Designed miniproteins, single chains, continued (3). Designs and how they scored, part 25

Each design is a single chain, and the fold is of that chain. pLDDT is the mean over its residues in the fold that is shown.

## One batch from the design tools (miniprotein)

Design m8840
Fold by ESMFold2-Fast:
Structure m8840 (fold): chain A 94 residues (1-94)
Amino acid sequence: SWMAALREARRAAEEAIRLAEKQGDSVTLSVAKKLKAFLDAVLAKGRITPEERRELEILAGMVGIAAGISRLLGHDEVAEALDRAMAAVDRALA
């Protein structure tokens, strides 16, 4: 269950990366790439530690800020992809 949610978060992060690159949204691109890299590492190990859960919560907060910035720039599709990534992270951590 939590692994499926993290895979969904990774797919949403990949979508956010593609859309941010297309829109030239360099700030959001950086945050989305950091999230994807973290998710790739956790999924490759097949385990998540309490410390990694805390790091993922912090990254989700940064993604929320990036989604807000993307909306201010009119990049609504990027913001929606980031929101989906955050929702999937929340489900994985529940």
Scores: mean pLDDT 87

Design m8841
Fold by ESMFold2-Fast:
Structure m8841 (fold): chain A 95 residues (1-95)
Amino acid sequence: SSLAEEILRLAEEAVVRAASALVAAGQEDTANAFMERLGELARAYEAGEISEEEFARRVLELLDEMIATLEALGQAALAARLREIRARIEELVRR
C-alpha cells in the first residue's frame, strides 16, 4: 500500500531523529527499543499479520511514546518536530 509506505517513511524519519538524540543523551537502550518496535510493526504489516489501519494506529502510539520520552529529557524542539510528523500521519489516515 502506498499509504502504508508513506506512513513508514514518516515514522522512520521520526525514529531516526529520536534515536540520534537519545544516543547523544546516553539512552542507547531506549533508542534501540524504538527502532526495534518500528521494525517489528513494518514486518507484521508486510506479512499480513496486521491491517493498514492497525499499523497506522500502532505507529501513532509509538510516536506518542517517543514524544513523551523526548519531552522528559528536555528535547522540546525535537518533540515539537515529531508532533508535526504525527499530525501528517493522522492527516494521511483520514483520507
Scores: mean pLDDT 89

Design m8842
Fold by ESMFold2-Fast:
Structure m8842 (fold): chain A 75 residues (1-75)
Amino acid sequence: MEEHVITSGVQALAAIKEGDIVVSVEVDLAAGTARVRVYKNGELVAEEVLDVSGLSLDEALARGKERGLELAKEL
């Protein structure tokens, strides 16, 4: 598993790669959302938006990563 994380105040982006699958998590704390996208062989195969209102940036990223990996298991 490879992970890359970028943060900027109320926003964060994380990407996790496992084989041919990439999980992308975009957190926007100002909007209270974490957008989770799962790619397989470069194609978007799943997308979900999570409510992360009231969470810290680290908690929102962790929740998005957990959900993204769950979605990836269904592929």
Scores: mean pLDDT 80

Design m8843
Fold by ESMFold2-Fast:
Structure m8843 (fold): chain A 72 residues (1-72)
Amino acid sequence: SGEEAREFAEQKGKEALEELKDTLSDRALEIFEVTVKLIARDAYRQNWSFEEVEERIKQAAANAKSIDAVLK
């Protein structure tokens, strides 16, 4: 269900945030958190598979790392 997809996105986002919080700048973490909220919203609306959610969260983390590299 969309609710399960949203909850899964929120959980995977929190797990990724815990791994990133000691490495990335506050600005990069803020961008990542906003992106996770958008992923959770779209996962709910579009009833995404858990595989799609995991891929989107991985892409968001990679993008946050790239942004962090530019902000230094």
Scores: mean pLDDT 87

Design m8844
Fold by ESMFold2-Fast:
Structure m8844 (fold): chain A 105 residues (1-105)
Amino acid sequence: MKEKELEEKKEERRREILAEAAARAAALGAERGEELAAAFRGGYMLGIAEHFGELTEEELEEIRKRLEEEGVSEEQRAAFEEGRRLGLEAAERYEEEKRKIEEEL
């Protein structure tokens, strides 16, 4: 097991996938208008992080409470939740792509 180069390539591809996801989140957010774009992007990136297990349940609960208590508009909350849903779907797709890359080498 001397796979440092393989590990580096896998991490580089992960960063590439995350960069594409960030760009897509920005584009999809922009379609919803300036006020909702930030909320949508936040949700999208949260969905990706949640899928990869980068957030604890406690952190997720804190985010949910903040959205409920800080007088966030219903539209901003809806944009955030829509982003999160689409981010989770994107993460599943990226995971499937990673599996195909591993099969192809």
Scores: mean pLDDT 69

Design m8845
Fold by ESMFold2-Fast:
Structure m8845 (fold): chain A 57 residues (1-57)
Amino acid sequence: MLYEATEDQPANEYGYLAIKKGQVLKLMEELDEEHWLAENLATGEVGIVRKSKLKPL
């Protein structure tokens, strides 16, 4: 399922994905209640994203 970023997130040393508001992400895996593993379709990068920063497309 595809999601849109509602706010920016910086990459960090703990595996968080760099995202910018409006970028489209593909959900790869649900890690826990608040965190997903996702691919940023604009950059091709994969990493951890907070569920609260995404909305369904």
Scores: mean pLDDT 83

Design m8846
Fold by ESMFold2-Fast:
Structure m8846 (fold): chain A 86 residues (1-86)
Amino acid sequence: MEEQRRRAEEVVEETAKALGLDEETRERLLELLHRALEALAAGDRAAALEAYAEALELIAEAEKDPEVSAAVRAKAEALRAEAAAL
């Protein structure tokens, strides 16, 4: 669990640097990824997918490239649909 949390922190840090995210958005991304990891550990796949979808929506909002933003939003929508089907 500690290693998975560290990896989530690394991914958030790299994403924040790549997209120029402010501290508040970075913290929210980290919270959502931690929620997803906790849900996965509890066997709650629907909750995990929902948390990941919210994280991707934040990334899409911060993304300056409209094509990349659209692709990330499409992935978030797919994860949310998968969660709703569980």
Scores: mean pLDDT 79

Design m8847
Fold by ESMFold2-Fast:
Structure m8847 (fold): chain A 94 residues (1-94)
Amino acid sequence: SEAAAIAQLRANMTPEQRAQFDADLDAFLARLEALKAALPGLSEAELQTIRERAERLAAEYQALYDALKDPRFRRLAEAYQAVADAAAEVLAAL
């Protein structure tokens, strides 16, 4: 999974690489906010795919947060859950 791959890569990072990862995380979270804004323009099939992927990733990052208590995983879980919720709202309005 994407979450497990990220966790494994992070475990093997130098301190400098971890600092860069933390900076990249903020940029990535901003991209997820942009994705939420774009959702109303997507097809039903694209919205369903995004919702399913976001729900899965939210659950995976929540499990990593529960195991490791690293607040970065909680931020990722919350961001993906927000994408899933937004996609579900757009789907309900169709």
Scores: mean pLDDT 79

Design m8848
Fold by ESMFold2-Fast:
Structure m8848 (fold): chain A 77 residues (1-77)
Amino acid sequence: MPRALGASAPVTAAAGETVTFDITLSEAVSGTVTVRVIDLATGEVVAEQDVAVSGSSATVTVTLPKSGTYIAVAYEA
């Protein structure tokens, strides 16, 4: 299984809202991380995106399908 590198703060969003998640990574990365956006109420992965990173932070922008509270989690690719 890919190793988790970090997670964003929780974000509350409305259906169809576009949200930017900022993730602090546990270590510096030069390459690609896979970011999953997860609905905290259901545990459902609502988005997955590969992100190029140089340093200790990753950012993804996602349009969310339903109202809820979400986190983004970065995984080693």
Scores: mean pLDDT 81

Design m8849
Fold by ESMFold2-Fast:
Structure m8849 (fold): chain A 75 residues (1-75)
Amino acid sequence: MEEAFKKLLEEIKNLSSRQRSTLVGRGVANPEGLSDAEIEELAKALGLSPSTVRRVIALAQEVTKEQRKLMAEYA
């Protein structure tokens, strides 16, 4: 539960606030995943490696899935 969020925070600790909000926002908006082309574009826009972008997006997607599951249990 808390682990996916903690892992996300550890991965983004060396990123700027702009990089963090952009990557987390894209992960939350695209819980089914991003294409390799979208990951490459984000990497270029943010000055990050595609592997870093892919990892952060995957963690943000896992956090989003956990939040949706919790909301479903309370709705």
Scores: mean pLDDT 72

Design m8850
Fold by ESMFold2-Fast:
Structure m8850 (fold): chain A 66 residues (1-66)
Amino acid sequence: SDGEKKKQEYYELSKKYAEENYGIDKKAGDLNQGNADVIEVSSVGTAGSLFGHSVGVHTITKAKAA
C-alpha cells in the first residue's frame, strides 16, 4: 500500500542519517577480529528520533572471507 512505501522510505532515510551523522560503519569489527566481517546497520526504534520516528542501531555480523 502507499502508506507502506512511505514507511519504507523513512526507514531508509533513518538508516542513511545514522550512518552519516554517527559515522557507523564496518571498521570496528575488522580491527578487532582481523577478518572481513560484514556489518549491517539498520534504523530500528530505540536509540533516538530522526524525522520524528525512533532510530536504533543493530549490527548483524557476517563473518566472510573477502
Scores: mean pLDDT 43

Design m8851
Fold by ESMFold2-Fast:
Structure m8851 (fold): chain A 86 residues (1-86)
Amino acid sequence: SKREELVKELLRNAESDIKLAEELIKDPRLPEKLKEKLKETIEEVKREAERLQEDPSKENIRRFILAHSSLTVNIMNARLTIKLNE
């Protein structure tokens, strides 16, 4: 279905961002507090991904988008902080 296609796209996009966040966590220029925040938001995205896969309801899609948006913001903050610490 079109909803199943959307869910697969959302999950693929989040998987890509999780991989990027995991690489940022390895960077010694990133402060420990921001590494912990990235780890926390990765775990939140993974939990909401499980909910979405079990039940692709509009509410679970919204919850997933909010969790993924939080990860995206934390990735942006981490990348900017690494550049500032160059």
Scores: mean pLDDT 90

Design m8852
Fold by ESMFold2-Fast:
Structure m8852 (fold): chain A 83 residues (1-83)
Amino acid sequence: SEEEKINAEIEKLKQRFLSAVRDILRKEGVSDEDIEAVIQLIEKGVPLEELRAFLRELGVSDESIEMILTAYEYLKEKIEKLK
């Protein structure tokens, strides 16, 4: 069905984004525990400013924060349009 195709596309977009976030945070030296905490916030769909504040507390660089938040906003917009 069309719904099944849309759900499959959304899942692929989410998994690609989450993989990219994990790679960025590992390169920044963030612990696996803190990376999973970030992933949980993303999966909950928290506001951009809440995600930004948490990433700053973890000591993530402003460059990496902006990359993650830009991709997060794009993902949220794409999911909304596909529903």
Scores: mean pLDDT 84

Design m8853
Fold by ESMFold2-Fast:
Structure m8853 (fold): chain A 68 residues (1-68)
Amino acid sequence: MAALREALEAVADENGELTIEQALTVLEQFFPDKSREEIRRALFAADTNGDGRISVDEALAAAQLLSR
């Protein structure tokens, strides 16, 4: 989790937010056995406000869904 958090924080903006595309690119490297579409679906499920922007914590929640 720490390495994933650091990778997400490295690409996050000043508010600690990423686009779905940025989070997808990071998570794809940590979940090579998951498809790009499966990762994107988990990110959309974690994006509770539906604005296409995701916090580091929401991206980590998506990673937990992918590790099930």
Scores: mean pLDDT 77

Design m8854
Fold by ESMFold2-Fast:
Structure m8854 (fold): chain A 85 residues (1-85)
Amino acid sequence: MEELEKEEEEGVKRIEELTEKLVSVAPPEDQEEIRELGEKAKEALRRYFEALREGDEEAKKKAEEEMKEYFEKLVELVKKSLAKK
């Protein structure tokens, strides 16, 4: 349990660091969306670790799908930003 809590904290910190780095290089119009996606990704990660602690395979899969969706949206937004001249 304590080991999972540490992994959750490290994962949240990594998402926060990635989000801030992306915001720092993103156009102003995309910064708010990047921050919102980062927050949603952190929430999904917290739900994932909660499901792991409870042994809830259904909740774990749901949280995995949510994290994947948010990361896919982040990737699309980054690609859009890189395509801007």
Scores: mean pLDDT 78

Design m8855
Fold by ESMFold2-Fast:
Structure m8855 (fold): chain A 92 residues (1-92)
Amino acid sequence: SPLKQLVIEGQMLAGVLKIDASVMYRTGEISKEQFEEIMARLNEAETLFEQAAANNDVTLLQQALQMLAEVARSLGKSEVAEQARELETRVQ
């Protein structure tokens, strides 16, 4: 289904952001507290993606994608934020 494909693509972006946050933490670019908050947000987004797929719920998918875009922006990852916003436009 189109929704399941968007969930897969969103989950891939969440994975990219987890790697980015981990690298930024290890290089000292973000604090431990910021890293833990970002990881909690990304885990919440992954839960919303799983629920969206299970319930065929477009609203949960949109919430998860918005959360990814916000996390990406907070990390200065403009390309990932743009990818998340592009996926959000496809949720209609």
Scores: mean pLDDT 90

Design m8856
Fold by ESMFold2-Fast:
Structure m8856 (fold): chain A 83 residues (1-83)
Amino acid sequence: SVLERVVLDLEYVGIETQIRIAERQIPTLSSSDQTQITSYITTMRNLLEELKKALEDGDYATASKIIDQLVDLVNQIQSILNK
């Protein structure tokens, strides 16, 4: 539905915003934390490309599953940032 698509598009934008926030924190971190967070961001960008394709295909079940994976990665980044 149009409403379902709008909600998923907003989730996509939210995840992009979280990636930008994490990238801004990278220069303040230890070398090991920089490497780990950069790895997570790379994985998230790949998942965002898969999410875009799922949304274009109207595969909302797959889109929701990818969003859950992205949220888990955001939580992992936050765990590193907050220790």
Scores: mean pLDDT 84

Design m8857
Fold by ESMFold2-Fast:
Structure m8857 (fold): chain A 75 residues (1-75)
Amino acid sequence: DAARRRLAAALRERARREFGREPADEDLERAVRAAALVLELAGEPLERAVEMARMPAAEHQERAEAIGERARAAA
């Protein structure tokens, strides 16, 4: 799955940038699965998570909250 591979790469880069450490493969895989589930519930494509992983922290937080709210409403 090309979208999941791109998301994993983007999340790995974000983790290195924000925490200065390499994320564990299991943590990365769990994060990709969690993002895919939340976006599916919110009616958003997985490519949205790739875009968000590359955003500044403030913009990422705002979009994550909006998507999370939609996912909760759909659950």
Scores: mean pLDDT 77

Design m8858
Fold by ESMFold2-Fast:
Structure m8858 (fold): chain A 119 residues (1-119)
Amino acid sequence: SSAEEELFRRFLEELARLSREHPFLELLVEQLRKQLEEALTQPIPADVSKRSLAQRVLELVLLLHAEDLEAAKAFIDALAEAGLGDRTFLLAVLEAAGRLGVDQAVIDELRAHVDEVFP
């Protein structure tokens, strides 16, 4: 939807601002921008292992902005079980979402969950 596209574009802009402080994120932002159109237009596979990086990030960003803490935790668990995701990357996604106005208490609880699931 146009609201999902706007949210994801704002998220990528905030992640790009973070890449000025953390240069390793610059390549990640470039990959997400390249996959943005496909992530917004293609059907999202039910199996998380078949989703693109941008589709996985979009789903997490939507769950974070909905402040659906239990669904966000379950999604992070599914990423870990599929061998997808990286602790550093997931923490950067959470930081960018916090900068977009997601409740800090939600971000802090999900950071703790990421640390537990990706030790």
Scores: mean pLDDT 79

Design m8859
Fold by ESMFold2-Fast:
Structure m8859 (fold): chain A 60 residues (1-60)
Amino acid sequence: SATLAHYKKQLAEVTEESIEDLAQGLVRIGWPEELSRKFARMIEEETRRQLQKAIQKLEA
């Protein structure tokens, strides 16, 4: 379905680059670098998890 293809595309966009971009955004607003990297990875991993869950439900 179009929805399944869309979620698969969104999942492919969760990359080390997207994690680094988010982490650098947090550093720019004054966050410590290590905390920014940890938080960015946590947020992107949760995004990946939710997308994987949505894909699994649509494939069921």
Scores: mean pLDDT 83

Design m8860
Fold by ESMFold2-Fast:
Structure m8860 (fold): chain A 107 residues (1-107)
Amino acid sequence: SEDIVKAAEEAIKNNDSALAVSYVTRLIVEGKLDEAEKIIQKLTPEGVALLRAAASAALNHPSPRAQEVGRKLIELLKKKPEPTPEAQAKIRTEDGDTRVKTVEELE
């Protein structure tokens, strides 16, 4: 849903990589691959590493549903361009904010 995409973008702004990865996984479970791909492109290097770990864990899970999610995550991660040093700098964490906030609270 649009709410999940917005929440994922807010998690990225708040440097909550674990929460952002959780929302990407939810979008894939809901079949919203295009929306998940957009969020993956905006992920921090830490978020990308966590998403790769989550994909590996899902592929090793005994559940066919979890394995399907893992396969979709791997395919989307193959499409992720290697982040440039400039792009990595632009996604810098806001120092001192350890809480999840809405976009409205950050502005």
Scores: mean pLDDT 68

Design m8861
Fold by ESMFold2-Fast:
Structure m8861 (fold): chain A 66 residues (1-66)
Amino acid sequence: MADQPLSPAEAAAVLVAAERETRDPKAPLVVGEIAREAGVSVGTARRALEKAKAVGLLTNEIVPAK
């Protein structure tokens, strides 16, 4: 299957997103803000969040960078 382990950069983005979900389960996960906080590119953050959501690690809506 296409399920690859997360790179360190992708893992950092997922951890930031998971912390945001624990603070507010209703808040959307804004890719650009998560990328900035994790210190990764927007593309890396988007890919990491979509992978994590596909396997059920994240439940909130993923919103593109604004």
Scores: mean pLDDT 76

Design m8862
Fold by ESMFold2-Fast:
Structure m8862 (fold): chain A 74 residues (1-74)
Amino acid sequence: GPAEEAAELAEKAAVAGATGAWELARRYAQKSFEAGPGSEEAIEAARRGAESALANGDWGGAKAARYTAELVGG
């Protein structure tokens, strides 16, 4: 459903951020917002993605995940 689509797009934003593809990360974040604006599942997925990325030393992924959480959450 929309919440699952938004969460998947949030994960893709983090992966794009990890590879330095910031414009792609922003596009996935925007698509996540459009699929589920204010989606608690997408916000939680993005926050957990950021936490996991930080634990693995993946600062690019963490940055993209935080951006997605802020965008989707309003």
Scores: mean pLDDT 77

Design m8863
Fold by ESMFold2-Fast:
Structure m8863 (fold): chain A 62 residues (1-62)
Amino acid sequence: GDDLLDIADYAQQLHDQGVDEDTVKKRAVKLAEDAGADKSVIDQIKNSKSVQEMIDILKKAG
């Protein structure tokens, strides 16, 4: 839903500001867990190889 798209936008903003990828991913995972995202989506973003891949997963799920 809307929460996952908001998290994707937030992750993009942090990445554009030069925040390191590990911090961006960790923050986005926590926000997705707090929003009640499906475990399969959370597992996919945890295993993403880049911030861009994580954002693509969040947008697909939202």
Scores: mean pLDDT 83

Design m8864
Fold by ESMFold2-Fast:
Order: sequence, then structure tokens, then C-alpha cells
Structure m8864 (fold): chain A 71 residues (1-71)
Amino acid sequence: ELEELLKKINKLKKEIHQKAFERADEVYRRLLAEGKPLEEAVREATKIIIENTYFLPESEEARKKILEYLD
């Protein structure tokens, strides 16, 4: 499976990704609860992902996954 292969390669990076996603999801939900538009919530969530994963080669994949989740 592709997911298993990625997990093996990125074993040490997985927790960083997970924590970044958790923070992004928290901010995303908070902004929506405050009545912010979807695009603004996505932008802020993406910013958190980038700030916490910019040194990881999979940072673009993390951003793409967040956008897919929001669909």
C-alpha cells in the first residue's frame, strides 16, 4: 500500500505532520465557529501546516490533503 510505504519512509516526520494537521484543524474549526469565510479558514490552516512542515519534503502533500479534507 502507498500509505504503508510513505509511513516507512517518513517514520520520524509523521508525528510532525500529525501535530501540524491537528493545529491546523483546530484553527480551521475555530475560524469557522467565529463566522470567518471558508477561504480564510483554509488560508490560516494552510499557513500553520507550512510553518510547521516547511523543512519536510512532503509539506506540499500535507497542504493538498488539508484542501481535500475541506471538500
Scores: mean pLDDT 68

Design m8865
Fold by ESMFold2-Fast:
Structure m8865 (fold): chain A 64 residues (1-64)
Amino acid sequence: SLRDQVVALLMEKAGMSEEEAERLVDNMLSSSPSEQRALLDLLGKESGLSEEDKATLLALIEAS
C-alpha cells in the first residue's frame, strides 16, 4: 500500500523504527497539508532528510 511505502521510506531515510514511522504517518494523515509539511521539515532538520525525500513522502501521503 502507499502507507507501507511511506513507513518504509521513513525507516530507511530517517532511521525511524516501524512503530515511530507508523505514529508519524497516523499524525500526518489527520493533519492539514501545512502541518504535514511542517512535520517533515522538523524531521528533516533532525534526521537529514533531503528535499527530494520530503517531496516524495508528501506525494505518497496525498495519494493515500
Scores: mean pLDDT 81

Design m8866
Fold by ESMFold2-Fast:
Order: sequence, then C-alpha cells, then structure tokens
Structure m8866 (fold): chain A 75 residues (1-75)
Amino acid sequence: SDEQERSRERLRRKVELAREALERGMSPSQVAEAFRRAGFYELAELAAGMSDPQLRAWLERFLAVAEEVEAIEKG
C-alpha cells in the first residue's frame, strides 16, 4: 500500500542522513540540525543530548541495523 511505501521512504531518508553524518564526521549539534530540517524531530532531540562518542556509537548501530533490514527485505 501507499502507506508502506511512504514508511519505507522515511526509513531510507533516516538511514541516508545517518550515513552522511558518519561520513562527514558531524558533531551532535550538526546531526541534530540535519534531522530537524528533515522533519525527524525526535531523532534531532536524541542527537542533541549525546556526547560525540555516544553519537558515533548510536549512528553506527542505527545504520548497521537499518542496512541489515534493508538487505534482508531486498533479498
């Protein structure tokens, strides 16, 4: 359904932003702003409250899990 397609698109956008944040070595404030501008306010609040090591670990875990799920769904 259209709802499932939109949900998957939102997840892909979150993964894309997390990947860019890691590749560019962005700070918590920069990551929070990127998520906020994309409309992911809860993720922005989480990122803003983290230290640099906490943010890096969280983004790496999030990206690894999301990429694994995408790979399984893609077949």
Scores: mean pLDDT 80

Design m8867
Fold by ESMFold2-Fast:
Formats: structure tokens, sequence, C-alpha cells
Structure m8867 (fold): chain A 94 residues (1-94)
């Protein structure tokens, strides 16, 4: 389905973002991975909507971007801004 394909793409974006965050902010990366796993489970169980799941993912990406900016990692901050735009584009198609 379009929703399943969108979920898959969003999870792939999040995994890439978390992997890039891990070397500079390992504790935040771990927290966000745990949150993503929890909210994916809640979505699969029908406890939250896809729109709510996407909203949570965008919030997590924004938190990662803010941490990258705080650490002075301009390349990571820009990368995360592009990932936010990619998720927004996916959300706009569903």
Amino acid sequence: SMEEEAKKQILEIMEEAIKKLEPVAPELARKIRENVELYEKLYKEGKISLSSFIGIILRELQEMREEAEKLGDEELAKFLEEKIKEVQKIAGKI
C-alpha cells in the first residue's frame, strides 16, 4: 500500500539519520531509536494514526538537528534539514 511504502521510506530515512548522529551524540541516538521502535509498534497496533507517527518522526528529526547545531556540526545539521524535507515530501503524497 502507499502507507506501507511511505512507512518503509520514513524508517530508512530515520535509520540513516540515527547512524550519522551516533558518533557525535550516542545517548540521543539511542533514545530516538527506542522512541521510533515504540511509535512504529503503536502504529502497527492501530493505537496511533500514520499522520501522528509522521508528526513524531518530524519532531525527532528536529531534535537531532537542534543537537547537531548545538554541537557545531554544520554538515550533520544540514543533512538532518534535508531529511526533514524528505519526510515532509513523503507525507504530502499520502
Scores: mean pLDDT 89

Design m8868
Fold by ESMFold2-Fast:
Structure m8868 (fold): chain A 90 residues (1-90)
Amino acid sequence: SRAQRIAAFVDAIASAATAEGLEDRLAQKEGDLAAIAERADILRLPQDLTVKVALRGLREGLDLVHLLSELEKANIELGVADLKAAVERV
């Protein structure tokens, strides 16, 4: 279900942030995590890429608007990389 996918993104971000000692920054963003996870699900982003973008945003202190923009940028970059890989595969 959508709720299960969103919960999986939130759990992945929280686990990775804890592993990097970012718990205090994560606590400040708890209200934003659902919005981040929902945008990642809409964009069909891989979980590992979503986690990397979210963790960078936590380290840099990005607000929700800028973090959502970074997710959209990551989606575009993923599409470009996939197209390049398709051209190089024969």
Scores: mean pLDDT 79

Design m8869
Fold by ESMFold2-Fast:
Structure m8869 (fold): chain A 61 residues (1-61)
Amino acid sequence: RVVVTDRSPFAPGHKAIEFIEDGRTVSIQILGPEVTDEEARAQAEALREKLMPDAELVNEL
């Protein structure tokens, strides 16, 4: 699954997009502090479609 979150243990104080496969974070995209919630969700959906099209998007923002 793909998670867009402000609660990532790998990116304290930042929004992040986590790619999770078999219950493990296999990749993470850390976003800049200026990135809005709307921009973060849009980036997460675009990356989900490109990299994990069968995965769900979980929004934690």
Scores: mean pLDDT 81

Design m8870
Fold by ESMFold2-Fast:
Structure m8870 (fold): chain A 71 residues (1-71)
Amino acid sequence: MPSLEELLEEARRELEELVRQGASREELLRVALRQADRIVEALSDDPELQDRALRELAEELGRHLERLDAQ
């Protein structure tokens, strides 16, 4: 089972790569939702880690979306 750190690193890497490729808001949201589903499934037995991971993913997504809004 992937660790909290591994799940977040993978999500951040994927979002960062999409931003580098000029991905749209819709593409970022789609990928973030897929990563959130993975976090929920992988951490289903630990709601505290699940909440922490989802919060950190939301913060990362928010930073990228804010940059897109500025464009």
Scores: mean pLDDT 80

Design m8871
Fold by ESMFold2-Fast:
Structure m8871 (fold): chain A 89 residues (1-89)
Amino acid sequence: MPTVEELLNRLLNGGELPRTLRLGDTGPEVAALERFLNEYLPGIPSAGPVDGVFDQGLQNAVKAFQALRGLEVDGVVDDATRRALAAVL
């Protein structure tokens, strides 16, 4: 399975996370998303600690990102949100 660093580097180079992420999900894709939002997206509320758990704090950060990008604010990192994350840098 891909490492957190591999998934973070994918986002930093304009690539997409490989799956839809939502509240209650766990794994290296969630940890990569937490790092990306906390370190590379100023103005987004803290996603909390990089623990690989999609909790309420991460959902709030995702919703803030969706609002700033003009996407549907559902807190789900679906296909549209994954494309928008890939286009940030």
Scores: mean pLDDT 77

Design m8872
Fold by ESMFold2-Fast:
Structure m8872 (fold): chain A 90 residues (1-90)
Amino acid sequence: MEELRRRLEERRREAVRELRELPRKLAAERDDVTPEDLLEEAERLAEERAREIIEEFRELLSEEEAEELRRELLEVAREAVEETRRLAGS
């Protein structure tokens, strides 16, 4: 059980890192990406990572913990997009 919870935390931290890096990476690769496109892609990645983690750890996560994880990843995605917009907008 302890090993599974540690692995869950590692997966969560990896997802958070990916979400924080995604908007800047997309903005650097594409000059035609709108703020709406960045938000859509970031939220899509957050939902995908949340689903993968919840599926992998379904025996360990309660329904409340699963929903909290999804919300946390979505908030990280939204914050990363807003920070990227702020930096690009001067």
Scores: mean pLDDT 80

Design m8873
Fold by ESMFold2-Fast:
Order: structure tokens, then sequence, then C-alpha cells
Structure m8873 (fold): chain A 79 residues (1-79)
């Protein structure tokens, strides 16, 4: 779910890298695909943005974004 969602966001933006906001979008999309409601998906997205920003990095690979999204899903209670 998280890796597929990160790939989808990269494809939609035409980029091979994701910024913190895109990592958040990937986490929210992954949550929705796992059957979470919009409130829970929004929570997962917000946690993912926070984790991405706290890393000190401005851009992430699809794989790095997927790892952050998976952690956010766990913290949001989706995974």
Amino acid sequence: AALESAKEVAKLTGSDKLDPGMVGTAAALAALRLGADEEQASKAGGIAVMLARSSGKETFTVEEAAEIAEEALRKAGVA
C-alpha cells in the first residue's frame, strides 16, 4: 500500500523525488487504500509530513517516502 501510493504520487507529479507534502499525500492515499476513513487518512498524512520534515531532508526517494508512510500508518493505527 505505502510503496504503491508513493509511486502513484511521484507519477502524478512527474518527479522521481517526493517532498514532505508529497510523502504526506502518499501516506493518506495508502491509508484510504487500506480502508481507513478520511479523518484517519488525514491523521496519517499529517504524521508523515511531520516525520519527513523532522528528518532534515527536503526530498525523498519513493522507497524512503514509503518507509515514512508505513511508520505514519502505524502511528495513526491504520497498519
Scores: mean pLDDT 81

Design m8874
Fold by ESMFold2-Fast:
Structure m8874 (fold): chain A 77 residues (1-77)
Amino acid sequence: MSPFILPKKDKKNFEKFKKDLIEGLEYWAEVYRKQGKDDYAKKFEELREKLKNAKTYDEFLEIVSEISKLRKEVRKE
């Protein structure tokens, strides 16, 4: 389905954003694991798995929202 917001005019960018975000989540999980913050590392790993299983743009947006929420939690601590 065409999302309401699209980078330019093609659905291929959705897949690119998904891949980039998966790599970002892997990176953040590793960073927090090295800091001894295994709880945050685990949450980023869970978001990565959800993102890999996302089939629709709506599911992708929900996961992006969860990532934003998690990043806000990290900033509080």
Scores: mean pLDDT 73

